# Designs tried in a protein design run: designed miniproteins, single chains, continued (2). Part 107

Each design is a single chain, and the fold is of that chain. pLDDT is the mean over its residues in the fold that is shown.

## One batch from the design tools (miniprotein)

Design m7714
Fold by ESMFold2-Fast:
Structure m7714 (fold): chain A 91 residues (1-91)
Amino acid sequence: SEAIRLSDPRTIFDPLEKGKKLLKEGKETGDKEKLEKAKEYFKETIKLVEQAKKALDEVSGDKADQGAYDGLDQVKEEAQKGLKEAEELLK
């Protein structure tokens, strides 16, 4: 049940896209509150990726598709880049 929810692309993709939208709006308007919310969505995305990897490993063991892990790593990298940008804009 939990592993299935965490493997749903919407579970991870939705907070990533919300973070990206708020980051863009915060950059365009100078709205620090939107930048802070973008940071929280990127942090949530990173946490969900780590939980998804753990759940995938526990369910699939050593037989898990490497492509699934690579996809999660790409989402995490995007969230980390967005988080860094939001933090730099808040200085």
Scores: mean pLDDT 78

Design m7715
Fold by ESMFold2-Fast:
Structure m7715 (fold): chain A 62 residues (1-62)
Amino acid sequence: SDSDMSDVTSRMGTRMRDYMSVRDNVDNGTDPDVVVDMTNRMMRTMDDMGTLMDRYTDTRDS
């Protein structure tokens, strides 16, 4: 459980950094194809964070 919680926390940190990086590129008005791909990555990252939050409480003491 400690290992799982550490992994989830680490992944959340990585996803958050990725989200901020993608957001910066979108703000710069990047090419349309890249913007679409980055937007999809942001949406997946947000969904992953929500899922990880749920799993964090579930996997610790399930």
Scores: mean pLDDT 67

Design m7716
Fold by ESMFold2-Fast:
Structure m7716 (fold): chain A 58 residues (1-58)
Amino acid sequence: GPGGEGNRRGGEQALELGNPATARAAIHESRETIETSKDPGDIEGARKAIELAEQALA
């Protein structure tokens, strides 16, 4: 949702905690970022977060 533009870059911090719920949330948010963002940095961060989160959930 709106207002989440500030402090959720990279998403790797969420995965560091080793929380499956947090990893799933990161995937959800990262997919939305990839769909709506045109910023290469945001897209790369989101892609990396998805990959790490999927590995954490595998």
Scores: mean pLDDT 68

Design m7717
Fold by ESMFold2-Fast:
Structure m7717 (fold): chain A 78 residues (1-78)
Amino acid sequence: SAEETQEAIARAVETLDQIASLLRSQPSQQSQAEAVEQAKREFLAAVEKSDNATALELAQKVLAAAERERRELLARLA
């Protein structure tokens, strides 16, 4: 559904923003934060050009990858 797709997109964006924020907190990781911010823009552009089913699939893939990256990043910072 459109609502399910929008929720998946919102979760993917939120997770990417959290990763970018964590990277921004480290002076040596600013270029990596910019790369994540750029990936978010590309993701949003792609979902805007996609039908609902394709956008949902893309959002789920991005969310899964972003959740793994956030988990690994937090483990390294602990």
Scores: mean pLDDT 87

Design m7718
Fold by ESMFold2-Fast:
Structure m7718 (fold): chain A 89 residues (1-89)
Amino acid sequence: TLREVERLIASHSDEELRAAFAAADRDGDGTLDGAELREFLRILGFPRELSEEEVALLMSRYDRDGDGTVSWDELMAYARELRARGVAE
């Protein structure tokens, strides 16, 4: 479920998320597309591959412009919100 992804993101530190983001962002443009987002989650230890529908739902959470990418700033804002709400608990 998307809650498993949210919990995984919230349970990692800013440093761990940055390292995984940098490894998944092969072009170094500061954004992740759907394929790079799957790789980011794999690096964080997500135990299964996300469906196309789950990726689309996750992207829609912080891709407000509909460009199909997630910036580092958007991801960190989301991670901090999830931690503040106790999602990692």
Scores: mean pLDDT 74

Design m7719
Fold by ESMFold2-Fast:
Structure m7719 (fold): chain A 70 residues (1-70)
Amino acid sequence: APLTTELFTDSEGTTPVTSASVDVTRGSATVTIDSNGRAILTLGPGPNVATVTLTGPNGTVTLRIETDNP
């Protein structure tokens, strides 16, 4: 089944995300931003490796995400 998770630019998870992009090196992944500035990453079934870049008011963060979904 696909895995969905929320991503943040700050440790408190309170700062809105203004842009998001994903680079997929294995499997499948998409990232979207909702109307409240929440970044939502969806990862496909099987092994996934993705690098997500998020931009907020205080700068840019890069996250490496690795999953293996049944």
Scores: mean pLDDT 79

Design m7720
Fold by ESMFold2-Fast:
Structure m7720 (fold): chain A 97 residues (1-97)
Amino acid sequence: MDDKALEELKKIEKEAEENPKDKKVNTLLASRYVAMAVGARLLGDDRRAADYYTKAGEYYLKAGKPAKAVELTREALALDPANERAREVLKKAEEEL
């Protein structure tokens, strides 16, 4: 019952928590969440896709890429306009522009 992909994701998340200013780790984690968002969207799970795009935006902000964070959080809000976390991340990303 151990999913290797989930274990790898958890390891990258832990590395990001231990090294919050590491732009490479945060960019890698953001890219993984974008792939998960695209997968969820292809399955018609727009709310889950919005959550993954929001997570990707948070990690792009930590990676010092606010323009990319704005792009992804706007996509999240297009899929789920009620996503408060996406609104918070979008506001922070726009303040960094």
Scores: mean pLDDT 82

Design m7721
Fold by ESMFold2-Fast:
Structure m7721 (fold): chain A 75 residues (1-75)
Amino acid sequence: SRIEQLMKEFEKIYEKAREAAKNKDIETMEKLISEMDRITDEIEAIDPFSRTTLFAEARLTLLTMLYTALKKEAE
């Protein structure tokens, strides 16, 4: 399905973002979070109450929280 294709793309980007977080690469995290947000919006437009949409939103939220914390540490 289209949702399955979008989730495969999301998971690949999420893995890259997780590696960027380990390296404290704030600039790369920011770009990848933007890409994940776009994919999440596409999934939500198809089925806003699917389990897949909820998982994508949860992962994006956690990564955004981590990005914010790391950015504050860099100040």
Scores: mean pLDDT 79

Design m7722
Fold by ESMFold2-Fast:
Structure m7722 (fold): chain A 71 residues (1-71)
Amino acid sequence: MEELLEKAKKIMKLKIKNGIENTTYEDIAKALGISVATARRLEKEGKKLLEELAKDPEKKKELIEFHKKEL
């Protein structure tokens, strides 16, 4: 779970930097040091994880603070 959250954050940074439509699974795989198949899975799981985190007050606060640091 923690590892998935950190990777989801890195994917979000990469999409902001390169543009959502221009960020390929290969770019994500290279940035995170994982396979393309894992990058695809992680993108789908990352979205699900963010929805779960929104229901946890502690994790929601951490996510909001992360966005403030990146923007």
Scores: mean pLDDT 63

Design m7723
Fold by ESMFold2-Fast:
Structure m7723 (fold): chain A 76 residues (1-76)
Amino acid sequence: MSNAEIVREVMKAQARLMGRPVDEAKVEAFANLPEELQQQTVEEAKKVAELVGADASAFETEEGALAVLEAAAAKE
């Protein structure tokens, strides 16, 4: 899975977790950011996964990304 694909899944999961509509144009805009900014998003996602004891590969699916973010939100 590419960094862009991980960014898309994280953005979609975050919008759903917050009860916001998924803005497909914003999701694609973030997925098309420079590699440096995409990598920063991926590294932050890995930190969130570690915080809840999940594998970073969970962000390879929308369901996995949502589960990680829900677990992180529940921990606070």
Scores: mean pLDDT 74

Design m7724
Fold by ESMFold2-Fast:
Structure m7724 (fold): chain A 61 residues (1-61)
Amino acid sequence: AAAAERGGRAALAAGEAGDAEKAQRYGTLGVIHGAEAGDDAAAERAARDGREGSQKGLELS
């Protein structure tokens, strides 16, 4: 789902900006949107992107 993909991208961008909290929130929103759309693959990608963004945000903060 497009909303889930946007959530994942936003999570990665927040991570690059050093904001682990926003990365986690955007990733979670992407998972919710993917699940609501019945797109488990999109939800899984958003979860991975949120986790990756959070890790990078912590490294940069």
Scores: mean pLDDT 81

Design m7725
Fold by ESMFold2-Fast:
Structure m7725 (fold): chain A 75 residues (1-75)
Amino acid sequence: PLVEPSEEEGKRNAAIVKAANAILDGLEQGKLSEGVEKARKILREAGFPDEEIDRIIEALVTAAKAQLEIDKAKA
């Protein structure tokens, strides 16, 4: 049996997913700065500290850029 996350953990996990989608959508539209700003607000509202928010955003931006490069190479 998988350990079920607490309500707070579920909220934080959902915020990371929303932040990732905001960054990816922003990057696809050529508006990465707007995507990053939305992601920062989502993570802050979920209770992440500013230092952790910066690290999460950096990781999500890197992942989104890698995904777009894979999509370009696959074409």
Scores: mean pLDDT 77

Design m7726
Fold by ESMFold2-Fast:
Structure m7726 (fold): chain A 65 residues (1-65)
Amino acid sequence: AVDAENRALAKKFREDVLKAKSLDEITAVSEKYAPEFARLARARRATLTDPADSPLFGGEYGKAK
């Protein structure tokens, strides 16, 4: 589930940040995990909004001419 993956990523991110000894290393860790967190945020947003009820993913695609 998205929530479980988000928590697992957050735990790994925290561990990597705690291992970092400089601000540059913390920045590198943040950049490494940023795309993964963005992907999970997008997936979580989709689970909160039913695709059938979303004009972007449900009814709009079927009715667009």
Scores: mean pLDDT 65

Design m7727
Fold by ESMFold2-Fast:
Structure m7727 (fold): chain A 79 residues (1-79)
Amino acid sequence: MGFLSREEAEATAREVEARAPEIAAEKSAAKLSGIVLLGVGLELEGHYEEAARVYDTAVSIDPSLTAAKKRAEEARAKA
């Protein structure tokens, strides 16, 4: 199906959640964009629950990410 396994998707979501405080402290736009792109990749592979968690993490770092917030809600509805 997708190239990423369910176990790898779960591990990716956990890693992003674990890194969130570090990324928030750095205020790195590049790292934040990377998190959003990881969420998009998970969503495209059908890992909706993990994608929603990754998007939620990005929004927790930057609440102005309205598109990521909407994608998290849509992904959660599909999970």
Scores: mean pLDDT 79

Design m7728
Fold by ESMFold2-Fast:
Structure m7728 (fold): chain A 62 residues (1-62)
Amino acid sequence: VTVRREVAVATLKSGLAPGESLAEPQVFRAENVTTGATYTLTLSAGADGDTVVATLTTETRL
């Protein structure tokens, strides 16, 4: 399964700051999917300068 990370990067550049919450629905295209399998989508956000990295992991079953 291949998820376009380029789309995720574009969404992240929408000004998501530390402590901010984004409630904008986004649709990610996955290629070569297998029906019934579980897939994990990981989103990462960081701040400038010294690293504050937030990681959100979501599990999706197709």
Scores: mean pLDDT 49

Design m7729
Fold by ESMFold2-Fast:
Structure m7729 (fold): chain A 79 residues (1-79)
Amino acid sequence: SKKEQLLKEMEEIRKGVLELAKKSKDEKIKQQAQDLANTIIRTIRDIKDNKWSLKEIQEQYNILKEQYKKLEEEFKKAE
């Protein structure tokens, strides 16, 4: 289903965030990555435990994707 696909895509973003944290030597970027990874897992849990509409899940996925993109940009500047 679309819901299961979006949840899987959120899990892939979380994996990318954690890999970025491992590669970074900057403690602020590591902390931001850990905070984002924690936000993603809490969001996935809340979606599974509560009645979210597909539209709400899509909107939240877009927010998380944008946050990940910003974190990647900060990582590139810190290299």
Scores: mean pLDDT 86

Design m7730
Fold by ESMFold2-Fast:
Structure m7730 (fold): chain A 83 residues (1-83)
Amino acid sequence: MEEAIALAVRAAREMAETGEVVLEVPGHLDPRTSMMVAYGLARGALAAGAPADTLAGAEVMLAEARAGLSPEELAALDAALEA
């Protein structure tokens, strides 16, 4: 969990600072880990006011993550992203 949250926060930060994020999530990772990373990226893009194309993708990622993640995982991500 901590690793996935750290990755999500890092992706969000890179998106905000450079407009670029390398999303190389290996296919062998737990689906929950992938969803947590996607959720963080989406939240970061929204907070940064990213371009419309990026926001559209972020919205899809947000929906996918909410379908796959527990409320506890979402709460942990929200807390980390607020810090």
Scores: mean pLDDT 69

Design m7731
Fold by ESMFold2-Fast:
Structure m7731 (fold): chain A 87 residues (1-87)
Amino acid sequence: SVDEMTEELVRLLKDAIVAFRNRDFSRFKKYVERIGELVGKALEVSREYALKVLRKVIEYVRSHEDSQVARHVELLLQRLLGEARQK
């Protein structure tokens, strides 16, 4: 469901932010790769489904993180969506 995928992506993003803050770039890279896989999986369901999930994730991050972190997350998700669309 949209909510289940949103919760999973939010969880991975929180873990990625913690890893980046701790300068654990190896773990950060693995979380980013997993986020990319889930974005790709959402896009394979449908474009509309993927966009609904990403919108909910961005809304969550904007509400719970500072503006700079939220902007970086938005750019990351846009990049991963673009990469997934290329296949």
Scores: mean pLDDT 84

Design m7732
Fold by ESMFold2-Fast:
Structure m7732 (fold): chain A 89 residues (1-89)
Amino acid sequence: MADEVADQLEAEAKRYREIAEKFKKEGRPEDVVKTYETMAYIFEAAAAYLRGDEERAEKLRQKALDIDPSPATQAVVDAALEEARRIRA
């Protein structure tokens, strides 16, 4: 169960990175591109946590916050990791 959810989250992370690259090539605003890059790291952090790699999850969480250190992004990443914790339990 947790592994299947982690696989889905990794697939979503890949999709968000592909959208970010597409938007970057289209010349969309940098903030829009960064939003998709940030979400990709959040999905990867949740997937890493579900797989039991808490060190990798924290590094990926920090990468998301390095792109967008806002309280809103902090809340979203914390919610994603809390949901991953519930699935893993």
Scores: mean pLDDT 84

Design m7733
Fold by ESMFold2-Fast:
Structure m7733 (fold): chain A 63 residues (1-63)
Amino acid sequence: LPTDLIEFARDAVERLFPTEADKEQILAEVLDTADALARGFKMPPSRGLVQLAVDIVRLDLQR
């Protein structure tokens, strides 16, 4: 992922996920999910794709 999208993901994680210890793990999961989505759909990475990855990880954490 481009640096701008990594920064977008980090900012989203800081806003939506409260603890510092959880934030780094959640960021890694978001970045992995966004990369997998981009590869699976053959789409260029975008803020929308990163936001989708954030939403997926958020739902997974709630189970």
Scores: mean pLDDT 75

Design m7734
Fold by ESMFold2-Fast:
Structure m7734 (fold): chain A 101 residues (1-101)
Amino acid sequence: MTGEEMAEAGRRVRELAIAAGDLRAAAAGMLGVGMAGEAGDEETVREIVRLAEAGDFEGARELGVETVIRYLESQGYSREEARELTERAVRTVETHLRARL
């Protein structure tokens, strides 16, 4: 998957989740797509997009969060540290999305 295709996947998830009013799924999905992309995990990128396109924003959020956690663990963080960092990152992105209303 190219960087352009990765950016498009993240934008697609964001637009679908925002249209549904789920800013947390938008934030978690975008972050998950980005981290899966950095890891070369094209299957996870496609699955997050598929869940969002199916209207399964809870699934997109959960997979997005787990993908960020797994990426941070691969960078040497503990699961507890990765979970706390992921929660903070999702809240930060959600806040920025809300401010653009």
Scores: mean pLDDT 87

Design m7735
Fold by ESMFold2-Fast:
Structure m7735 (fold): chain A 71 residues (1-71)
Amino acid sequence: SVDDVRASLVLMTRGVGKELGMSEEQIEEVVEELVRVFDELLRQGASLREATWEVVRLLLEKEEEWRKERE
């Protein structure tokens, strides 16, 4: 379901942020951004698959940014 996918995206985002040592504030800001984008894409008529793929892509970009902060 949409709710299950949203919950999974939240858990993945928190997991990635915690693994990379990001603050709770930084993690929650990204969670809010990704959930907002996910819900907006669905509202605009994107399929669950399309919305999920775009949000995962954004999370990967954020993971790269966070990894650079660790160097």
Scores: mean pLDDT 83

Design m7736
Fold by ESMFold2-Fast:
Structure m7736 (fold): chain A 68 residues (1-68)
Amino acid sequence: SAEELERMKRGLEDLAATAEAEGLEAVKEQARQAIADLPSLSLEEALARERELLGLYLKARHQQAQAA
């Protein structure tokens, strides 16, 4: 639905902002690309992209914490 896509867009924008603040450049770029791709994705594809990006963010944070 349009409401679900709007929610996902806001979530991805929040993720991109958080990744930028935390210096996670690759996650930021992937989140911005996902936002750009949203209008061309099915709901199933959008949900898969959101889950993938959340996983990448968590892994990147874990690696950053291990390096600190």
Scores: mean pLDDT 82

Design m7737
Fold by ESMFold2-Fast:
Structure m7737 (fold): chain A 83 residues (1-83)
Amino acid sequence: SAIEQVKALLEEIKRASEAGDLEKVKALLDKILEIASKSSIEEQKEIALMLAKLAQETKNPEVQKLLAETVQKITLIILQKLE
């Protein structure tokens, strides 16, 4: 499922964040955004919540910023969709 794929990518982001690998964090966030763009509104809301939670848990301020920016992008996707 989309949620299971995102959970796996978030585990990789946590590891990359601890290693200071910002390029890998960006690439993984791009993958999450791609998955979110193809997901239902309900899945997009869940993905945004998972990213926001990780942003609160991370100690790397650059990773916090990237996570927050990705949450913003998903929020804009939700707002642009019509039922």
Scores: mean pLDDT 86

Design m7738
Fold by ESMFold2-Fast:
Structure m7738 (fold): chain A 85 residues (1-85)
Amino acid sequence: MSSLQQFQRQLREFLSGLDPQQLQSLFLKQAEQAEKQGQLSLSERLREIAELALTDPEGAIDRYIQALLEHQQLQKQEQLQELLR
């Protein structure tokens, strides 16, 4: 199993143990951090996920994991481009 698949599984297992209110609080804090770092698209997406957490916590968890994986992949691509310059 890849380290990425193991990370996704562990993160899903952890988040599934949280109450909807705890999930919303976590996602809002992550959105605030993303905004402070200038990651406005990620911040907006995380706020939408935080709203979803109160009505569909499983769907919110799925979207959150997907958003993190997409963001991590983009950061890796940017770092590789800087190295190849």
Scores: mean pLDDT 77

Design m7739
Fold by ESMFold2-Fast:
Structure m7739 (fold): chain A 77 residues (1-77)
Amino acid sequence: SSSTFSQLVQDGNDYRQRGDDLRRQGQTASPSQQKQITLRSIGLYIASYRLYNEAFGGVYQSQLDSYQAQADRLVAE
C-alpha cells in the first residue's frame, strides 16, 4: 500500500540520516573511536537499505552487500 511504502521510505531515511550523523562525528573522533563509530554508521546504513529494499522490490541488494562487506573487513582488522 502507499501508506506502507511511505512508512518504509521514511524509516529508511531516518536510519540513513542517523548513519550520516555518525559518519560526521567520526571525522572529529579519536583514531581509537573511529572504528566503532564507522561500524555503527554501517549498521544504520544496512538497516536503512533493508527498508529501501522492501519498499522498492530488492533493487538495493548490491548496496546492502557492499555495506556488509565493508563491516566484515573492518571487524577482521
Scores: mean pLDDT 87

Design m7740
Fold by ESMFold2-Fast:
Parts: C-alpha cells; structure tokens; sequence
Structure m7740 (fold): chain A 68 residues (1-68)
C-alpha cells in the first residue's frame, strides 16, 4: 500500500538521523522503539474498528513516553 511505503520511508529517514546524532547503543534502543511505534501506527491507520484503534493508540503513547 502507499501508506505502508510512506511509513517505511519516514522510518528510514528518522533511523538514519538517530544513527547520526546518537551513540550506537542509544541509537539501537531508540530505533527499536521507533520501529514498534511505526508498526502499531500502521495497524491503527488500516483498522476501521474504534476499539482496536484505541488499544493501538494506548500502546503507541506508552512507547512514546519511554522514548523521552
């Protein structure tokens, strides 16, 4: 899907930036969480079920808090 390709390109761009700005160890942890967030966000956007969207949003928010 076009959305899938767009998200993959955004993930790659952010991952490349993280690798440039952080130590390898910090970058690896941040990129793994970012990848998980992107996969959950993709699932949320492809879902038409409000309950599933809420569950996925809560998971994304938790990961975002961990990145701070």
Amino acid sequence: SELDKELEEQFKALSDRIKKEMTPEEAQRAIEKLKEMFELYKEMLNSTDPEKQKELREKINKLAEELE
Scores: mean pLDDT 80

Design m7741
Fold by ESMFold2-Fast:
Structure m7741 (fold): chain A 86 residues (1-86)
Amino acid sequence: GEARRVDEFYRRAKERIEETKKQANELLKQGKYDEAIKLVEDTRKELIKEAFEEYEKTGNPVYLVIAGDIDRELKKIIEEIKKKAE
């Protein structure tokens, strides 16, 4: 059902965010700040696109809420990386 589809999307999105955080942290340990920022930005754009595509397919506005949550979380990570590069 729709609830299961939303739950699965959110679970997969969270897994991808956590993997991106892990990969970004490894890049940061190597001093590769620009590569870490790019990785997080690429994940942000991809997940927002996927959330909007699910909204277009289902008409369920919860996907727009999820897109907003993803955008805020990943932008926060990008700003934290930029602060460390200063």
Scores: mean pLDDT 87

Design m7742
Fold by ESMFold2-Fast:
Structure m7742 (fold): chain A 77 residues (1-77)
Amino acid sequence: LKDFANKLLQDSDNKLYNDISSIVGQSNADVIMGQINSLTDSLRPVFDSSNLNDRIKIGNDIQKTRDDLIQEALEKQ
């Protein structure tokens, strides 16, 4: 659970960037990754001080935000 949540917070892996870039293009991928990294950084202090259940919720909220941003970029194409 902690490793899963940490993976979501460290979601700057080349594979994730390449997957998003292949769907929405490099420029949109750069914007989406920038927004997700900003959100992750803002939530990091809350995440670190949270109980296990709240950490899972934060991880899920970050993933949902990423998916919503990808969907919005696709709709604008």
Scores: mean pLDDT 72

Design m7743
Fold by ESMFold2-Fast:
Structure m7743 (fold): chain A 110 residues (1-110)
Amino acid sequence: SKVEYNSKASGLLKAADPSAVIPILQEALSHAESLEEKAIYLNNLGNAYKNLGNYNEAIKMYQQALEIKKALNDKNGEATTLNNLGNAYKNLGNYNEALKMYQQALEIRQ
């Protein structure tokens, strides 16, 4: 169930085991019944991949979450996701892309 997936993911995040969180979040994503739920699971997958140093996979997850947040007109969620994208690009050494993401987040949070 959704509650079961969220509870398992939360427990694994507290245990600082991002590799164990990924399959739980992938299963939760496959059972997501709303765009809001899908965006939450995608952001958490991005965070888990980033914590493992898998920045390219983190970027893919954050980009999908960003598209959903834009569709929902969730400006605070857009800004948060753009900051997460900026951090992932920065960790890859893609400083120009990171600055672009941070600037877009700042413009939303005026």
Scores: mean pLDDT 84

Design m7744
Fold by ESMFold2-Fast:
Structure m7744 (fold): chain A 83 residues (1-83)
Amino acid sequence: KDEELLKKIREAVKNKDMERVRELGLEAMKSPREDLRIIGAAYLVRTGELSVDEAIAFVDTLPDEVARGVGYIAIAVTSTTPD
């Protein structure tokens, strides 16, 4: 479930388990929910699976203006956050 997936991502980040973050980020990107796909894209930038440009291109495809705004912020925060 969506809340469980978010909890697992936070746990993996806290444990510095980058392989698990990548796995869960890819899973989140497959979600029908835009908010989970945004979180997935942001963490895949952090793991190096996606470039910042690729993640921004994904966010640009989202139909909801609020979701796009949240996506840009999430990418910026996760791409600049140290370990």
Scores: mean pLDDT 77

Design m7745
Fold by ESMFold2-Fast:
Structure m7745 (fold): chain A 78 residues (1-78)
Amino acid sequence: SSMEQLNAKADEYDNKSDTLYNEALTLFEKGDIEKANLLFEASRYYQVASNYLRLSSDVELANQLVQEGDRLYQQALD
């Protein structure tokens, strides 16, 4: 079902959020504050995207949030 697909995608974004949050904590502990902050922010965008898919089915807004998360993640890799 379409709802089943949205929940699966939301689970994917929740997992990505958790992974980036844990990576950010590791960077923060190492003193890489700028990179840590970028990953914390990216993690938050994925979490918000997951919430919008689950609660409002707003795929367009969720996609915009994921694009911002991806941008911040790529910036952290510099």
Scores: mean pLDDT 89

Design m7746
Fold by ESMFold2-Fast:
Structure m7746 (fold): chain A 74 residues (1-74)
Amino acid sequence: SANEEIGKIAREAIEKIKESSAEEAKKVYDEATKRMEELVQDEDSAAVAKVGKAELEKAVKEHEERERRLQEEK
């Protein structure tokens, strides 16, 4: 179903973001959110996509925070 595919895209993107550079993480976020939006067919799938996007945004922010700490050095 669309809901399952959207959830899968979000989970795979979160995992990929954790393993990516800061710039690559943004590309993964943009690509995943676009793919999720393309799969939205109804209100239920829209709700699943909204939750997935929120989790994805959180993953990007956490990754950016780690990257900033590494770049700041000592």
Scores: mean pLDDT 77

Design m7747
Fold by ESMFold2-Fast:
Structure m7747 (fold): chain A 89 residues (1-89)
Amino acid sequence: SLEQISNMIKALSDFVPGKSSIDELSKKYNVPKSKLTRALAFYLHTQLGLSHSEIGRLLGISQSTVSRIIREFKEKGITTLLDLLDYLF
């Protein structure tokens, strides 16, 4: 729904690397933690240019998990935030 998409955009905008809790943002915006984690991996990689190891450290997941998430989105042709939101919702 547009509300879920809007809430995801707000969650991504409110994320502060090294300070934000993914669990708290997930609850605050009523967005599934798994979808938020995957969206953040994409956002940090494509918009902020962070390495897979840096993203893994910030999100509390392995570098290999980040690489798998980014590869999934690339294989699905997801290159924009709008494509990502359509894919996740």
Scores: mean pLDDT 86

Design m7748
Fold by ESMFold2-Fast:
Structure m7748 (fold): chain A 69 residues (1-69)
Amino acid sequence: DEAVERLKAASRSPEELRDKLSRVLHALLERYRAEGREVVEPSVPLNPEPLDAEEQEVLAAVLEEERKL
């Protein structure tokens, strides 16, 4: 949603957007697993590469929204 739209605006190609989303989702799921939360395994392999600055901001925004729920 808002976080995805920010990544979309920062991405110049569909492949770049997919890679950024994959890295952010991988980091988010790893955070959830570390917290002992139930996580649905994704049907596609995620990119485990480290996040760049924009991806880190998106992850922080997602975690902040999750904290509000």
Scores: mean pLDDT 70

Design m7749
Fold by ESMFold2-Fast:
Structure m7749 (fold): chain A 99 residues (1-99)
Amino acid sequence: EQLELDIELGVLNVAVAVAAVTLRKEGYESEAQRVLDLMKKAVDAVQAGDLETAARYFRELASELEKIADKYEKEGDTENAKFYRGLAERVRALAERLA
């Protein structure tokens, strides 16, 4: 359903913004900027009606979130690792629904 896609996009946009604030607080400035930039490009593509381009940016965003999860896992922060893996899965699922 289009309404469910719009709601999920809104929820993920807020979740990525919150994640970026947390990443910056933890000293992951470059990671925070990358996820914000990718989310912006994906949202801009959705607004332009270019769902294939949006799906590509969401897949790139999911990959960046997986890299962030790997960093937390290596640091022994399994709770943050699970959070970012879950967020990546949701972003990837959204990409599959768009294309």
Scores: mean pLDDT 86

